# Designs tried in a protein design run: designed miniproteins, single chains, continued (4). Part 98

Each design is a single chain, and the fold is of that chain. pLDDT is the mean over its residues in the fold that is shown.

## One batch from the design tools (miniprotein)

Design m15620
Fold by ESMFold2-Fast:
Structure m15620 (fold): chain A 53 residues (1-53)
Amino acid sequence: SAALDAGVAAYLAEDYDAAIAHFERALAADPTDERARFLLEAARSARAAAERA
């Protein structure tokens, strides 16, 4: 989906807040989207790690 693609682009730019928002929208549109759920958790973990670095 467009939201999933936008989330990946934000994640690669290290804009984890934007990535999380996009992946949340993708998952809200399709709650069965395992990729969106997986990437959402990855983005949350990356944001937490970046905040501590």
Scores: mean pLDDT 83

Design m15621
Fold by ESMFold2-Fast:
Structure m15621 (fold): chain A 106 residues (1-106)
Amino acid sequence: SEKEKKLQLLLQAESSYGAGVRAFKAGDYELAIKYFELAIEYFTKAEGENTSHVARALINLGEAYARLGDLEKAKQYYEQAIERAEKAGNEKLAEKGKKLLEELEK
């Protein structure tokens, strides 16, 4: 059923997101990126791209790229996260993305 497919995708997305967070905390930013990209794919398939789940994972992707020194990719992902968060009505997450974007310009 469609409901069962959505639940399976959300479980895969949350598992991948959690693995990404753990990799990031361990300092494995390349592994964190792979897991956050996978989480975005599953969340997008389950719920669409303009969601708080996708925006949150895009912020984490940006943070991982910033830690690797790829500031251009970090900026790109923060800008995407802000757009997705605003479309999702998540003002707090959009504000977090804006603050992280400002920090890259200092």
Scores: mean pLDDT 92

Design m15622
Fold by ESMFold2-Fast:
Structure m15622 (fold): chain A 77 residues (1-77)
Amino acid sequence: MSEEELEAEIDLAFIEMLIGLAKVLYKQGKYDEAIELYKEALTRAEQLRERYPELRDHVDALIAEIKKLINEAEKKK
C-alpha cells in the first residue's frame, strides 16, 4: 500500500463515518445537524473524485447517495 492509496482509504473511511453519524442524527430528529454532516461528506467526496479519477465510479455512487440523504432530511424540516 502506497501513501496515496492509504490517503484514499482514509478519506473514504472518513466520508463513510460522516454519513453514518449523520444517519444517527437523522434518526434522532436532528435534521439540521444531519444535513450539515451530509454536506461535509459531499464536499469531501467531491474532492476525492477530483484527486483519484480511478475511484470515480465508486465516488459518484457515494455522491448520489449523499444527495438523496440531504433531500430526505430537508423534506423533514
Scores: mean pLDDT 84

Design m15623
Fold by ESMFold2-Fast:
Structure m15623 (fold): chain A 65 residues (1-65)
Amino acid sequence: SAEAERLRELVKRGMSIAEVVRYLYEQDIVSPQELRAILDSQEETGSLSPEQVEEARKALAEIEG
């Protein structure tokens, strides 16, 4: 999806995965539910490392509060 491509591009440009998760949420580009789905798909494809997935899920949990 375009949102998953945007996530990968921002990480590739030097943003941490936690910063990318917060950025996409703050810009109202994706809902927390959509972010969860994107992270799950990136984990399944191996596009994110296990450490990045854990960091991203922690950031998502913090914004879901």
Scores: mean pLDDT 78

Design m15624
Fold by ESMFold2-Fast:
Structure m15624 (fold): chain A 73 residues (1-73)
Amino acid sequence: GADLAAVKEALDRTKDEDGTVDKLLAAAEIDLLVENPEVRKAAIEAIDELAKEKGSSKVKAEEAFKKVKELVE
């Protein structure tokens, strides 16, 4: 839906040349672009969990979006 498109846009805006996003920058952009509070919360939590799993503040945008989609769909 529109909220998932907004999540993808937020990740695309914050990703670097390697396709990775910083979790704090991604969370800030998601807060700005995603209007649905349930999708916003799920997206931020999914990115935080993925970052913890990898032991890094940076995650692959593509992996982050896939995890968000699994949680909200």
Scores: mean pLDDT 81

Design m15625
Fold by ESMFold2-Fast:
Structure m15625 (fold): chain A 69 residues (1-69)
Amino acid sequence: GLEEIIELLNEAGRLWPTDPEKAKELALEAVRLAVEKGLISEEQAKKAEELIRQGRLDQAGALLVTHSA
């Protein structure tokens, strides 16, 4: 559920100062799970992935927590 995605985002944030590559990997995994679970659209996922690549994990996380009905 959403809890799994939040846990991945929290771990990514924890790793960001020491291992930014692994942090991005975890954040991208959160995006993948959010799409798989139908919590966000594929278009929202692409935006989140782009934000993660740019190091904007806070903005990506906000997008992931907002699910489309």
Scores: mean pLDDT 78

Design m15626
Fold by ESMFold2-Fast:
Structure m15626 (fold): chain A 110 residues (1-110)
Amino acid sequence: LTPEEIAAIAREAGYDASPEEVELSKKDPAAFLAISVMKSEFNMPADASVEEVIIRAMTAEGVATPAEVRAMLAAGATPLEFLALIQKHRNPDNNAPSILAALARLEARA
């Protein structure tokens, strides 16, 4: 399944996407999936903003403070890069190429 197909299935299955998430699913289905994963894992309200979801996930996992998350967002960090940070923090031995590439991209923005 492509990210676009998964995003469409989630919306049709009654996933409570905010208006911001609906627009995100049209422009960047992979980012929509990353947000939906974080929102589901942390039981976030349907109307939670993308920023609120990322801050909750990152702080709950002990990966970053709210101020650090906001600084990363201002530098152009994407939801997929935040998900990669969480996955690497949960399993430091996770050297999947996609995770390493996302981390390198974040470091380049710092």
Scores: mean pLDDT 74

Design m15627
Fold by ESMFold2-Fast:
Structure m15627 (fold): chain A 67 residues (1-67)
Amino acid sequence: SMAEIRRRAAESVRRAMLELGVPEEEAERIAKAIEAGDFETALRIAEETGNPGAVTLVRVAAHDLAK
């Protein structure tokens, strides 16, 4: 299901965010937004981290999950 696909993507993105040095709280908020399909919120939180890698990860996930 799309919900399962989003959940798996959220788990992968959360782990990648932690590897980029994004704090656990922000990584979790981004992951929950992705799981909910709320990519606008996920992108906003990623931009607030100041980490360009975090923004790229959310944009790629949004693009892939929109197809």
Scores: mean pLDDT 85

Design m15629
Fold by ESMFold2-Fast:
Structure m15629 (fold): chain A 93 residues (1-93)
Amino acid sequence: KGLEALEAGKYEEAIAEFEKELAKDPNNAQAWENLGLAYLLQGKYEKAIAYFEKAIAIDPNNARAWLLLGEAYDKQGKTELAEKYYDKAFELK
């Protein structure tokens, strides 16, 4: 499954599996979050951000998706924006 491929560092395989999950259920916030994480780990920050935003749009109480969104912005050097999203994640926990 996608998470197993992600843990093994097989990011392209993980992406394909998460895309397959989303084709079956496009409201699966966890699959959007995992897809974003795979792109984040590949250094593809703009794609990661877009997918974390999809996860948050479906489940705005997902503190982990807000943390990961902050991390993606921090990796781009957008520290103030990252801090805003880290604060949001903290409010949810």
Scores: mean pLDDT 86

Design m15630
Fold by ESMFold2-Fast:
Structure m15630 (fold): chain A 106 residues (1-106)
Amino acid sequence: EKKKAQVAADIGGGSGAVMGSTTGVGGGGEKGKKSGEAAGEAGGKATKEATELGEKNDKKGAAEAGSKASEKGGKEAAEKGDKEIGEKAGKLMAEAGKNGSRGMAE
């Protein structure tokens, strides 16, 4: 779909909320959701960039772009939410974006 970044943000928010709730931290679900949304958005943007490079038959460039953007998104997610919840949610969504980029490029 053409709004892949928004879909990834929504998925990340859901995953982050679950993780936040599991920690038993007051408001952890909301903090996890915010971190997950930021990570998901970064992953979605990485997927979009990888798709555009893949359409040009640049499979290596697509994989590299996805990896770099996903790592940056993970760091930003940790900054915006609770550090522990945000880092875990950010890493999972960054990993998903990275793997998605490779799958599309290969």
Scores: mean pLDDT 55

Design m15631
Fold by ESMFold2-Fast:
Structure m15631 (fold): chain A 95 residues (1-95)
Amino acid sequence: NALDRLLDIVERLARQGRVDEGLQAASDYARALSEASPDPDVSRFYNAISKALDYLREGKPDEAYKVIEEETSPKYKDDALKTLDRIIRLKEETL
């Protein structure tokens, strides 16, 4: 549910030509989810997503992938990578 909300934020703003705002809003939302999560693995997951989205706003997708690889737990790494891939596709489809 929270992850679907994050993807919806990016998609809706990207379709309006507001990709940077979408990435910023999704990053802020992910950071809030990280800070609110009592589970350390879930907290790390959303913190890594937030940082990766900040790197995407800077035009640094390689750094975004590195942060996911290094900062997510093995349990959530595949989900984090799929989330990043989906966001990159949404960004590219609006350019």
Scores: mean pLDDT 85

Design m15632
Fold by ESMFold2-Fast:
Structure m15632 (fold): chain A 78 residues (1-78)
Amino acid sequence: SQAEEIIALGEAGDPAAIAPLVEALGDPDRAVRMAAFVALGKLARRHPEAVRAALEPLLTDPDSFVATLARFMLEQLA
């Protein structure tokens, strides 16, 4: 499933996965959004500065769900 593929991107730890995972946070499928959130959390442990930089623009995202997840993740990286 797409959610399983997204989790695998987070496990691989490649910072190239950050941009597609950020895009997946806005996916219409809730399972895909939650998988992207978990995967970004895993990547943040290895690449905290890169994940922080990618999430900061999302704080002003018109999708309130995306903005809320970005805020929560940035608080965990503080």
Scores: mean pLDDT 81

Design m15634
Fold by ESMFold2-Fast:
Structure m15634 (fold): chain A 79 residues (1-79)
Amino acid sequence: SRAVELAERAIELAKRGDVEGALRLIEEALRELSRHLSPLEVEILEGLVLLSIAVGKVIGDEAYGAVLAARLVRREAER
């Protein structure tokens, strides 16, 4: 699945400190998933992704936030 591949690449970028690259791939993976999910599922997933990113900012570890967001997107893509 393209969404799985994008999410896995986002995890790798986040782990090496490329937070901006990871967030771009997370956005692309969400766009890919939106073709297969209901509007409600998209809203819930986007909310969880934004919460994960916000947690990373609050704790001072944006890479962790990006990894968490990418893992959420990957799990949804595997469903």
Scores: mean pLDDT 87

Design m15635
Fold by ESMFold2-Fast:
Structure m15635 (fold): chain A 100 residues (1-100)
Amino acid sequence: SSRVEKLKKGIEELLKLAEEAFKKNDKRTLATVIRLGLHEAREVIEMIRNGELSEEDAKELLEAYLKYLEKFIEIAKKVGDEESAREAEELKEEFRRLLE
C-alpha cells in the first residue's frame, strides 16, 4: 500500500533524525523528534481503531512501529528521558495488543 509505505518511510526518517540528534548531543532537536514520533504512533493507533486500514496493511504498519518504538525507547533511556521512554513503552504495549 502506498499509504503504508509513506508512513513507514516517515517513521524511518524520524528515527534517523533522532539518531543524528543523539550523536550530535542536540537535546532540543532530539526532544522535538521524540515528541513527533510519539504523536505519529498515536495517530496510527487511531487510524487502525477507526478501521481506516485493511487488516494486512494494519499488521504491516504495527510491526514496523513496534521496531521503531523499541529503538526510540533505547535512545530515550540512553539520554535519561524516562518520561518519553515510559510513554513509548505504553504505546508499544498498545501496538502489541492491536497485533494480537
Scores: mean pLDDT 82

Design m15636
Fold by ESMFold2-Fast:
Structure m15636 (fold): chain A 58 residues (1-58)
Amino acid sequence: MEELLEETRRRLEELVSPEEAERYVRAIEDMYKKSGDLEAARIAAEIALREAERLAAE
């Protein structure tokens, strides 16, 4: 989980502001804390990265 959060944060920081990246990472971490579902956390990270890429392209 730790590695997933750090990698996702670094990739998000390349696309969006540090504040925006922190918000996404926190949401993913909170999801994992409540569910224990690592697969759901990975899917959430992929969705966040796609949204960030879309925002960066605008």
Scores: mean pLDDT 79

Design m15637
Fold by ESMFold2-Fast:
Structure m15637 (fold): chain A 78 residues (1-78)
Amino acid sequence: LTPDQEAEALIALGRMYIWLGEKAASKGDYDEAIELYEKAIKLYEEALKLAKDEKVKKEAEELLKEAKEKKKEVEEKK
C-alpha cells in the first residue's frame, strides 16, 4: 500500500467506527459511543499523518474535527 492508500483505508475504518458510535449513542450507550469515537479519532489522526494528497489530507482533517465534536457532545450528556 502507498501512504495515501493506507490513509484512505484508515479513513474508511474511522467512518465505520463513527457509524457504530452514533448507533451506540442513539441507544444511550454513551461509554461505548465515546470509545468508538476515540477509535475513529485515532484512525483519522494516523490517516492525516500518512496522507500526501491534499484531498485526502482535507478529508481526514474534516472527519477528525467532526469526530472530536461528536465525542464532546456525548461526554456532555453523561
Scores: mean pLDDT 86

Design m15638
Fold by ESMFold2-Fast:
Structure m15638 (fold): chain A 83 residues (1-83)
Amino acid sequence: SSVLQRTMQFMDGLQQRSIGVFNQGSIDEGQQVLDDNRQIGDRNVQQVRRIDQVSGDQAQQHLDRRYQRSQDHLDRVRQQRLS
């Protein structure tokens, strides 16, 4: 659906814009942005799910993958700063 496609693109855009904070900000700032993006994503998934359950499940899977990648990225930044 167009709603699913727009939601996925929106989530991708949030993560792309957040990379600068993950790389240049504090770890706490990065974690806060990650948590905020998760909350925004969850709200968008709920809206998609109300329209179509299958699309909602696909949006959830996309959000979960993106969140994990962002966590992995932030963890790598944390590790580099501790070394």
Scores: mean pLDDT 82

Design m15639
Fold by ESMFold2-Fast:
Structure m15639 (fold): chain A 55 residues (1-55)
Amino acid sequence: SLRERVDQAMARLQRGEISKEEALAILHEEAVRADMKGDWESRRYALQAAQAVLA
């Protein structure tokens, strides 16, 4: 699911397996995918994760 992909990207970032830039790219891609499907809840979840990365 989208949430699983978001959670996996965040976990990989926390473990230092991917860069902050790579994590943001994944999260923004998932947000775009959700937006195209009209899934605003999943879009919000992905964007909230992206905000956490930027903090």
Scores: mean pLDDT 85

Design m15640
Fold by ESMFold2-Fast:
Structure m15640 (fold): chain A 60 residues (1-60)
Amino acid sequence: LEEALREHLEKAAEAVAAAVNLVVAKKEGNEEAVAEYQARLDRLMKEVEELEKKIQELLA
């Protein structure tokens, strides 16, 4: 449980960083960077959701 909570916090922090970089890339009009950071954010969000589900199952 504790390890899953740590991973969740780490992935959430990475997702926030990717979201910030995505916003910057959009403002600069860098379409390649937008695609890269959007893909990274989508991946991290899925990992966060999977970890949340795992934590819920451990608490059930």
Scores: mean pLDDT 80

Design m15641
Fold by ESMFold2-Fast:
Structure m15641 (fold): chain A 70 residues (1-70)
Amino acid sequence: SELEARADRIVAELAASRATGAGPAVGGFDKDGKKVLANLEAVLLALRRLGVPEETLRQVEAAIAEVKAA
């Protein structure tokens, strides 16, 4: 639950940052974006190992995929 909430919060913060000003003015999702994605992937692995519900894992995976596609 705590890791699930943290993952959701990180994804939401990334989405909000992109929407409000994470454009060229803030800089690209290059090196720093890859670091954040690596952290999100590490959290996803931890959630899987803890046996978090498949529905929650699927939501986190979808959010990570959306960030990668942006």
Scores: mean pLDDT 63

Design m15642
Fold by ESMFold2-Fast:
Structure m15642 (fold): chain A 66 residues (1-66)
Amino acid sequence: LPRPSDEYIQGVFYLMSGTIYKKAGDLEKAIEEYEKALEYFKKSPQASEEEIKEIEKEIEELKKKL
């Protein structure tokens, strides 16, 4: 079976990119990357409801700082 976890891997990649941009102070880029991570995690059977909610919370907190 071709990797069903590719979407989860992409989600992790975007989550890491979002964290890097957040630490760099580029909150707009951080939000974009976290939103992409959220899309991939929602499509992944491996993503937990907790993981999805934490990313949604992070996006909300970052938007409040804009």
Scores: mean pLDDT 80

Design m15643
Fold by ESMFold2-Fast:
Structure m15643 (fold): chain A 85 residues (1-85)
Amino acid sequence: VEELIEKAEEALRRGDLEGAARYLEEAAREIERSETPDPELLRRGIELAFRVGREAYLAGDEETARRAQEVADRLVKLLRETEAR
């Protein structure tokens, strides 16, 4: 999971918004399958998803912006669940 988030960060730095969104989607799936998601990885994923979504929106890439927003929504839901304890 951490490796997927790092790959998403690298893709974003290169301006590869589609690649960043893809790695974030993969990271979200791995986190969702975890019994005990790491809150730090959740926060990093959420921040990255918002950054990718914003850059995609500004670039006019509506599909990538939508995908990034979907990842952010999924991770925020998981973070609320993990922090409730």
Scores: mean pLDDT 81

Design m15644
Fold by ESMFold2-Fast:
Structure m15644 (fold): chain A 96 residues (1-96)
Amino acid sequence: MTTLAVWENGVLRFFGSAPKFGLKAGQTVTATLGDQSWSATLVAGPDIFGQPSLEAALPAEFVKEGTVLTVGDKQLEIVAVNPDGDKTLLTLKLVE
């Protein structure tokens, strides 16, 4: 399973598929890339195209293919990074 996320101004935003992965406000997102790690709390974000979103702070150094985001019992790997103007479009894949 895959989902889309947007990174903009140090903020990672999950939209559309967030409920499919059991993501909710108040959970901790832990990003890991090699020996580096970062953690932030998921908060409610703006509605995007009529769908609720969730946001977490994420430093630019973790906006790379191979970064694994752990939220609750789920792991999501960044498998694609596509710059789009002032935003970066991310494709995340659920790790079983």
Scores: mean pLDDT 77

Design m15645
Fold by ESMFold2-Fast:
Structure m15645 (fold): chain A 68 residues (1-68)
Amino acid sequence: MDATIAAGLELSRTPVAREFVEALLAGDIERATELMEELVREAEKRYGPETARQLREDLQESIEIVKS
C-alpha cells in the first residue's frame, strides 16, 4: 500500500479527521483548512515530511472540490 494511503487511513481514526470531514460536508472551508494543517502536522510527526506533503496535497484537493 502507498505510504500516503496508509497514513490517511490511520489518521482517519482521529477526532481531527472526523472534524475535517464534517467541516467539508458543511462547506466550512476556513475550518477545513485549519483541520487540514493539524492533520498534516500529525502526519509529519508519525510518517515524516514527505508523506505529510503528499497528504496536504490530497486534502487540499478535497477542499478545492468542495469550493467548486
Scores: mean pLDDT 76

Design m15646
Fold by ESMFold2-Fast:
Structure m15646 (fold): chain A 67 residues (1-67)
Amino acid sequence: MDAEIEKLEELIKADPNNAIAWYSLGVAYYWKRDYEKAKEAYEKALELDPNFGLARENLAKVQQDLA
């Protein structure tokens, strides 16, 4: 999990507009139960691609977990 997050952080450093990398980072944080960071990553993915259905669905789930 931590190694996967480090890899995703390197991908984002190389291409900060990669919506898929931001979404994957959100998924990794969600599985670590870091819901606030997961939310931020999903929001960034949607900012880059507003039609990203998976990011929207997972953002809704993490917002429910934060409520």
Scores: mean pLDDT 82

Design m15648
Fold by ESMFold2-Fast:
Structure m15648 (fold): chain A 104 residues (1-104)
Amino acid sequence: MEEAEKLKKEGLKALEESKYEEAAELFEKAIEIEESAELWTNLALAYLHLGKYEKAIEYAEKAIELDPNNWKAWYLLGVAYELLGEEEKADEYLEKAFELLEKE
């Protein structure tokens, strides 16, 4: 648990510093120790910034599988599909994200 938390904190710092490749590696290591929707969401965010939209979608879907109320994961799905030119899918996922965000 302590090691997973440390890796998560290091990954969040790497995201803040725009070190997306390093952030992805740290979150992947944390997930191997202790899986969570939050870690999958952060991994999806890192891959989105790396321009690897298909992987970002895969990891956001993993986050939603663990926590369907994770609005950030739905938001990342919408953004990734928008960047792929899939406007209808993007709109559907962004609507879900905004709905969940308003529900507390």
Scores: mean pLDDT 87

Design m15649
Fold by ESMFold2-Fast:
Structure m15649 (fold): chain A 81 residues (1-81)
Amino acid sequence: AEEKKKEAIEIIEELRRKGIISEKEAEGLKNGLDTAMEYKKKGDLKAARTLLDLIVQSLKELGVPEEEIKRIEELLNEIAK
């Protein structure tokens, strides 16, 4: 889980460095991921899954390329297990 979280954060930071998303958007996505991990840690798997799905939706709304969204979505699905 922590390894997949680090990989997801790395992709988010890469998107920020490329100018695809802003610094504030990257911070919001990382905070959402941290909150999802806290829900999972507390055993609220439904809340964690919902928040991870909202992160994917946010990436789509921000115009992130489909390839990068799929990479992150796969990592978030592994985290949600």
Scores: mean pLDDT 82

Design m15650
Fold by ESMFold2-Fast:
Structure m15650 (fold): chain A 76 residues (1-76)
Amino acid sequence: MIELSPLEKAILETLAEHGPLSARELAEILGVSQSTVSRHLRRLEAKGLVQRDAATGRYSLTVAGMELYRQLREEE
């Protein structure tokens, strides 16, 4: 199982519910710094759970990210 911090779980939830968002938009929603969000987004992207749109700079969930988010909601 992929191990996620509480902030990484919150990022997955926010992206699932609000659609594609930039690191700045995620930082504003989650009440954390943009640099903190960007670090966790890079970790999630490395795990294949999120992807970045090159044209907009926004992040969205991959199929694997959506599946993990749904599993976490059912298990918690």
Scores: mean pLDDT 80

Design m15651
Fold by ESMFold2-Fast:
Structure m15651 (fold): chain A 54 residues (1-54)
Amino acid sequence: EWTEEKKKARELYLKSGIDEGITLIQYSLGLVTQDDVDKKQKLRDKMKKLYQKS
């Protein structure tokens, strides 16, 4: 059974994945830098670890 903490961690992970996807599209359009993409990917990895620990 998933704890409430794990459910919240999953939501954050899904949101970070969406943010990464949007940033990748913005990068392809020349609106953001590779550093912006890297920051979003790093955040997603952090949220994934939180989800796995919960």
Scores: mean pLDDT 79

Design m15652
Fold by ESMFold2-Fast:
Structure m15652 (fold): chain A 72 residues (1-72)
Amino acid sequence: SSQAIALNNLGVVLSKLGRYDEAIEAYKQALELDPAHENALNGALGTALELKSLGREAEAAELSEYISGIRA
């Protein structure tokens, strides 16, 4: 949907600004609207990898588990 696309785009912008908590929320909302939205899934996974590289392991793990639940 157009809302899922807009939320994905918001997540991308927020992630590039280093606003990871807000980016995660935007990606989660996009995936709630469209669980098959590949760009939002890939964006969320990329954000989880960035969080891990920054030492934010618990947040990265939580996001990865959320994504796995959506895909299962």
Scores: mean pLDDT 82

Design m15653
Fold by ESMFold2-Fast:
Structure m15653 (fold): chain A 85 residues (1-85)
Amino acid sequence: DRRRSLELLERALELLKKGIEAAKKGDVEKAKKLVEEATRLLEEAARLNQRDPLDPATMAELGARFEEAYKEAEKAIKEAEEKKK
């Protein structure tokens, strides 16, 4: 189900964005939980995608967006952890 896969991917991106915002506010635990939840949704979307794959262009674009969001989340969490001690 491509539509469900896309909806899960969009929700995962929103959770990563919320995780980044939580980390910027210094809430490291909340940020980590949001990133974990986003990863679980991404894994569910990947399983659905194995049965009904998205087109290669959409997959490449979403993959790039996720890579950027994860890098930003990782940096924000690291900075928040360093500022707390």
Scores: mean pLDDT 80

Design m15654
Fold by ESMFold2-Fast:
Structure m15654 (fold): chain A 69 residues (1-69)
Amino acid sequence: SPLLEALLQSIREDLEVFGEKLSEEERERLEELLRRAEEAYAAGDMKALLEAETEVGVLVLKVAVDEVT
């Protein structure tokens, strides 16, 4: 599915862009979310993939705010 592929790619891009700026704990969490997204993609589970993408977005936003503050 092109949509599932795009969502998985979005998560991978977030790890590439923000991975170097993450703490060890935050990086481990993002890697866990990517693992869950890859499993959801393999299963065709749109709901699980969207949930993982949402959690990645929240984590990335938190890191961006913490860097500015």
Scores: mean pLDDT 75

Design m15655
Fold by ESMFold2-Fast:
Structure m15655 (fold): chain A 65 residues (1-65)
Amino acid sequence: NAALEAQRQALEQARDDATRKYNEAVGKAILAYGEGDKETAEKYRKLSEEYQAQRDALQAQIDAL
């Protein structure tokens, strides 16, 4: 049971890290878009999609425990 709890905590930490990176990327995309920097805005929009997918995959792993 301790091993399952440790695994859950590790996955939750990774999910929370992915969520933080997602929120940072979204914020940077919005800021760049407002500044007229379309290239930087598109870069961070794509990164936010990648972090969202990572978060969702980690949540699925947690739900499977």
Scores: mean pLDDT 88

Design m15656
Fold by ESMFold2-Fast:
Structure m15656 (fold): chain A 66 residues (1-66)
Amino acid sequence: MTFRVTNLGERADLDALEEELRADPNFRVERDGENTLIVTNIGDVTRGIGLILRLIGDPRFEVELL
């Protein structure tokens, strides 16, 4: 499962999310420009679903399934 995360908040919000996800072996993370991450769930699918639900509820981020 691959999805795009667009930052609607501060750069620090995206940088913190990138650091969190890079530390998690269930995810591959690529920065696509200044305001966007491309996130691929490569491990446990339940962790991917949980992350998407968390981010959809967060007004600092917009999530698009690819």
Scores: mean pLDDT 85

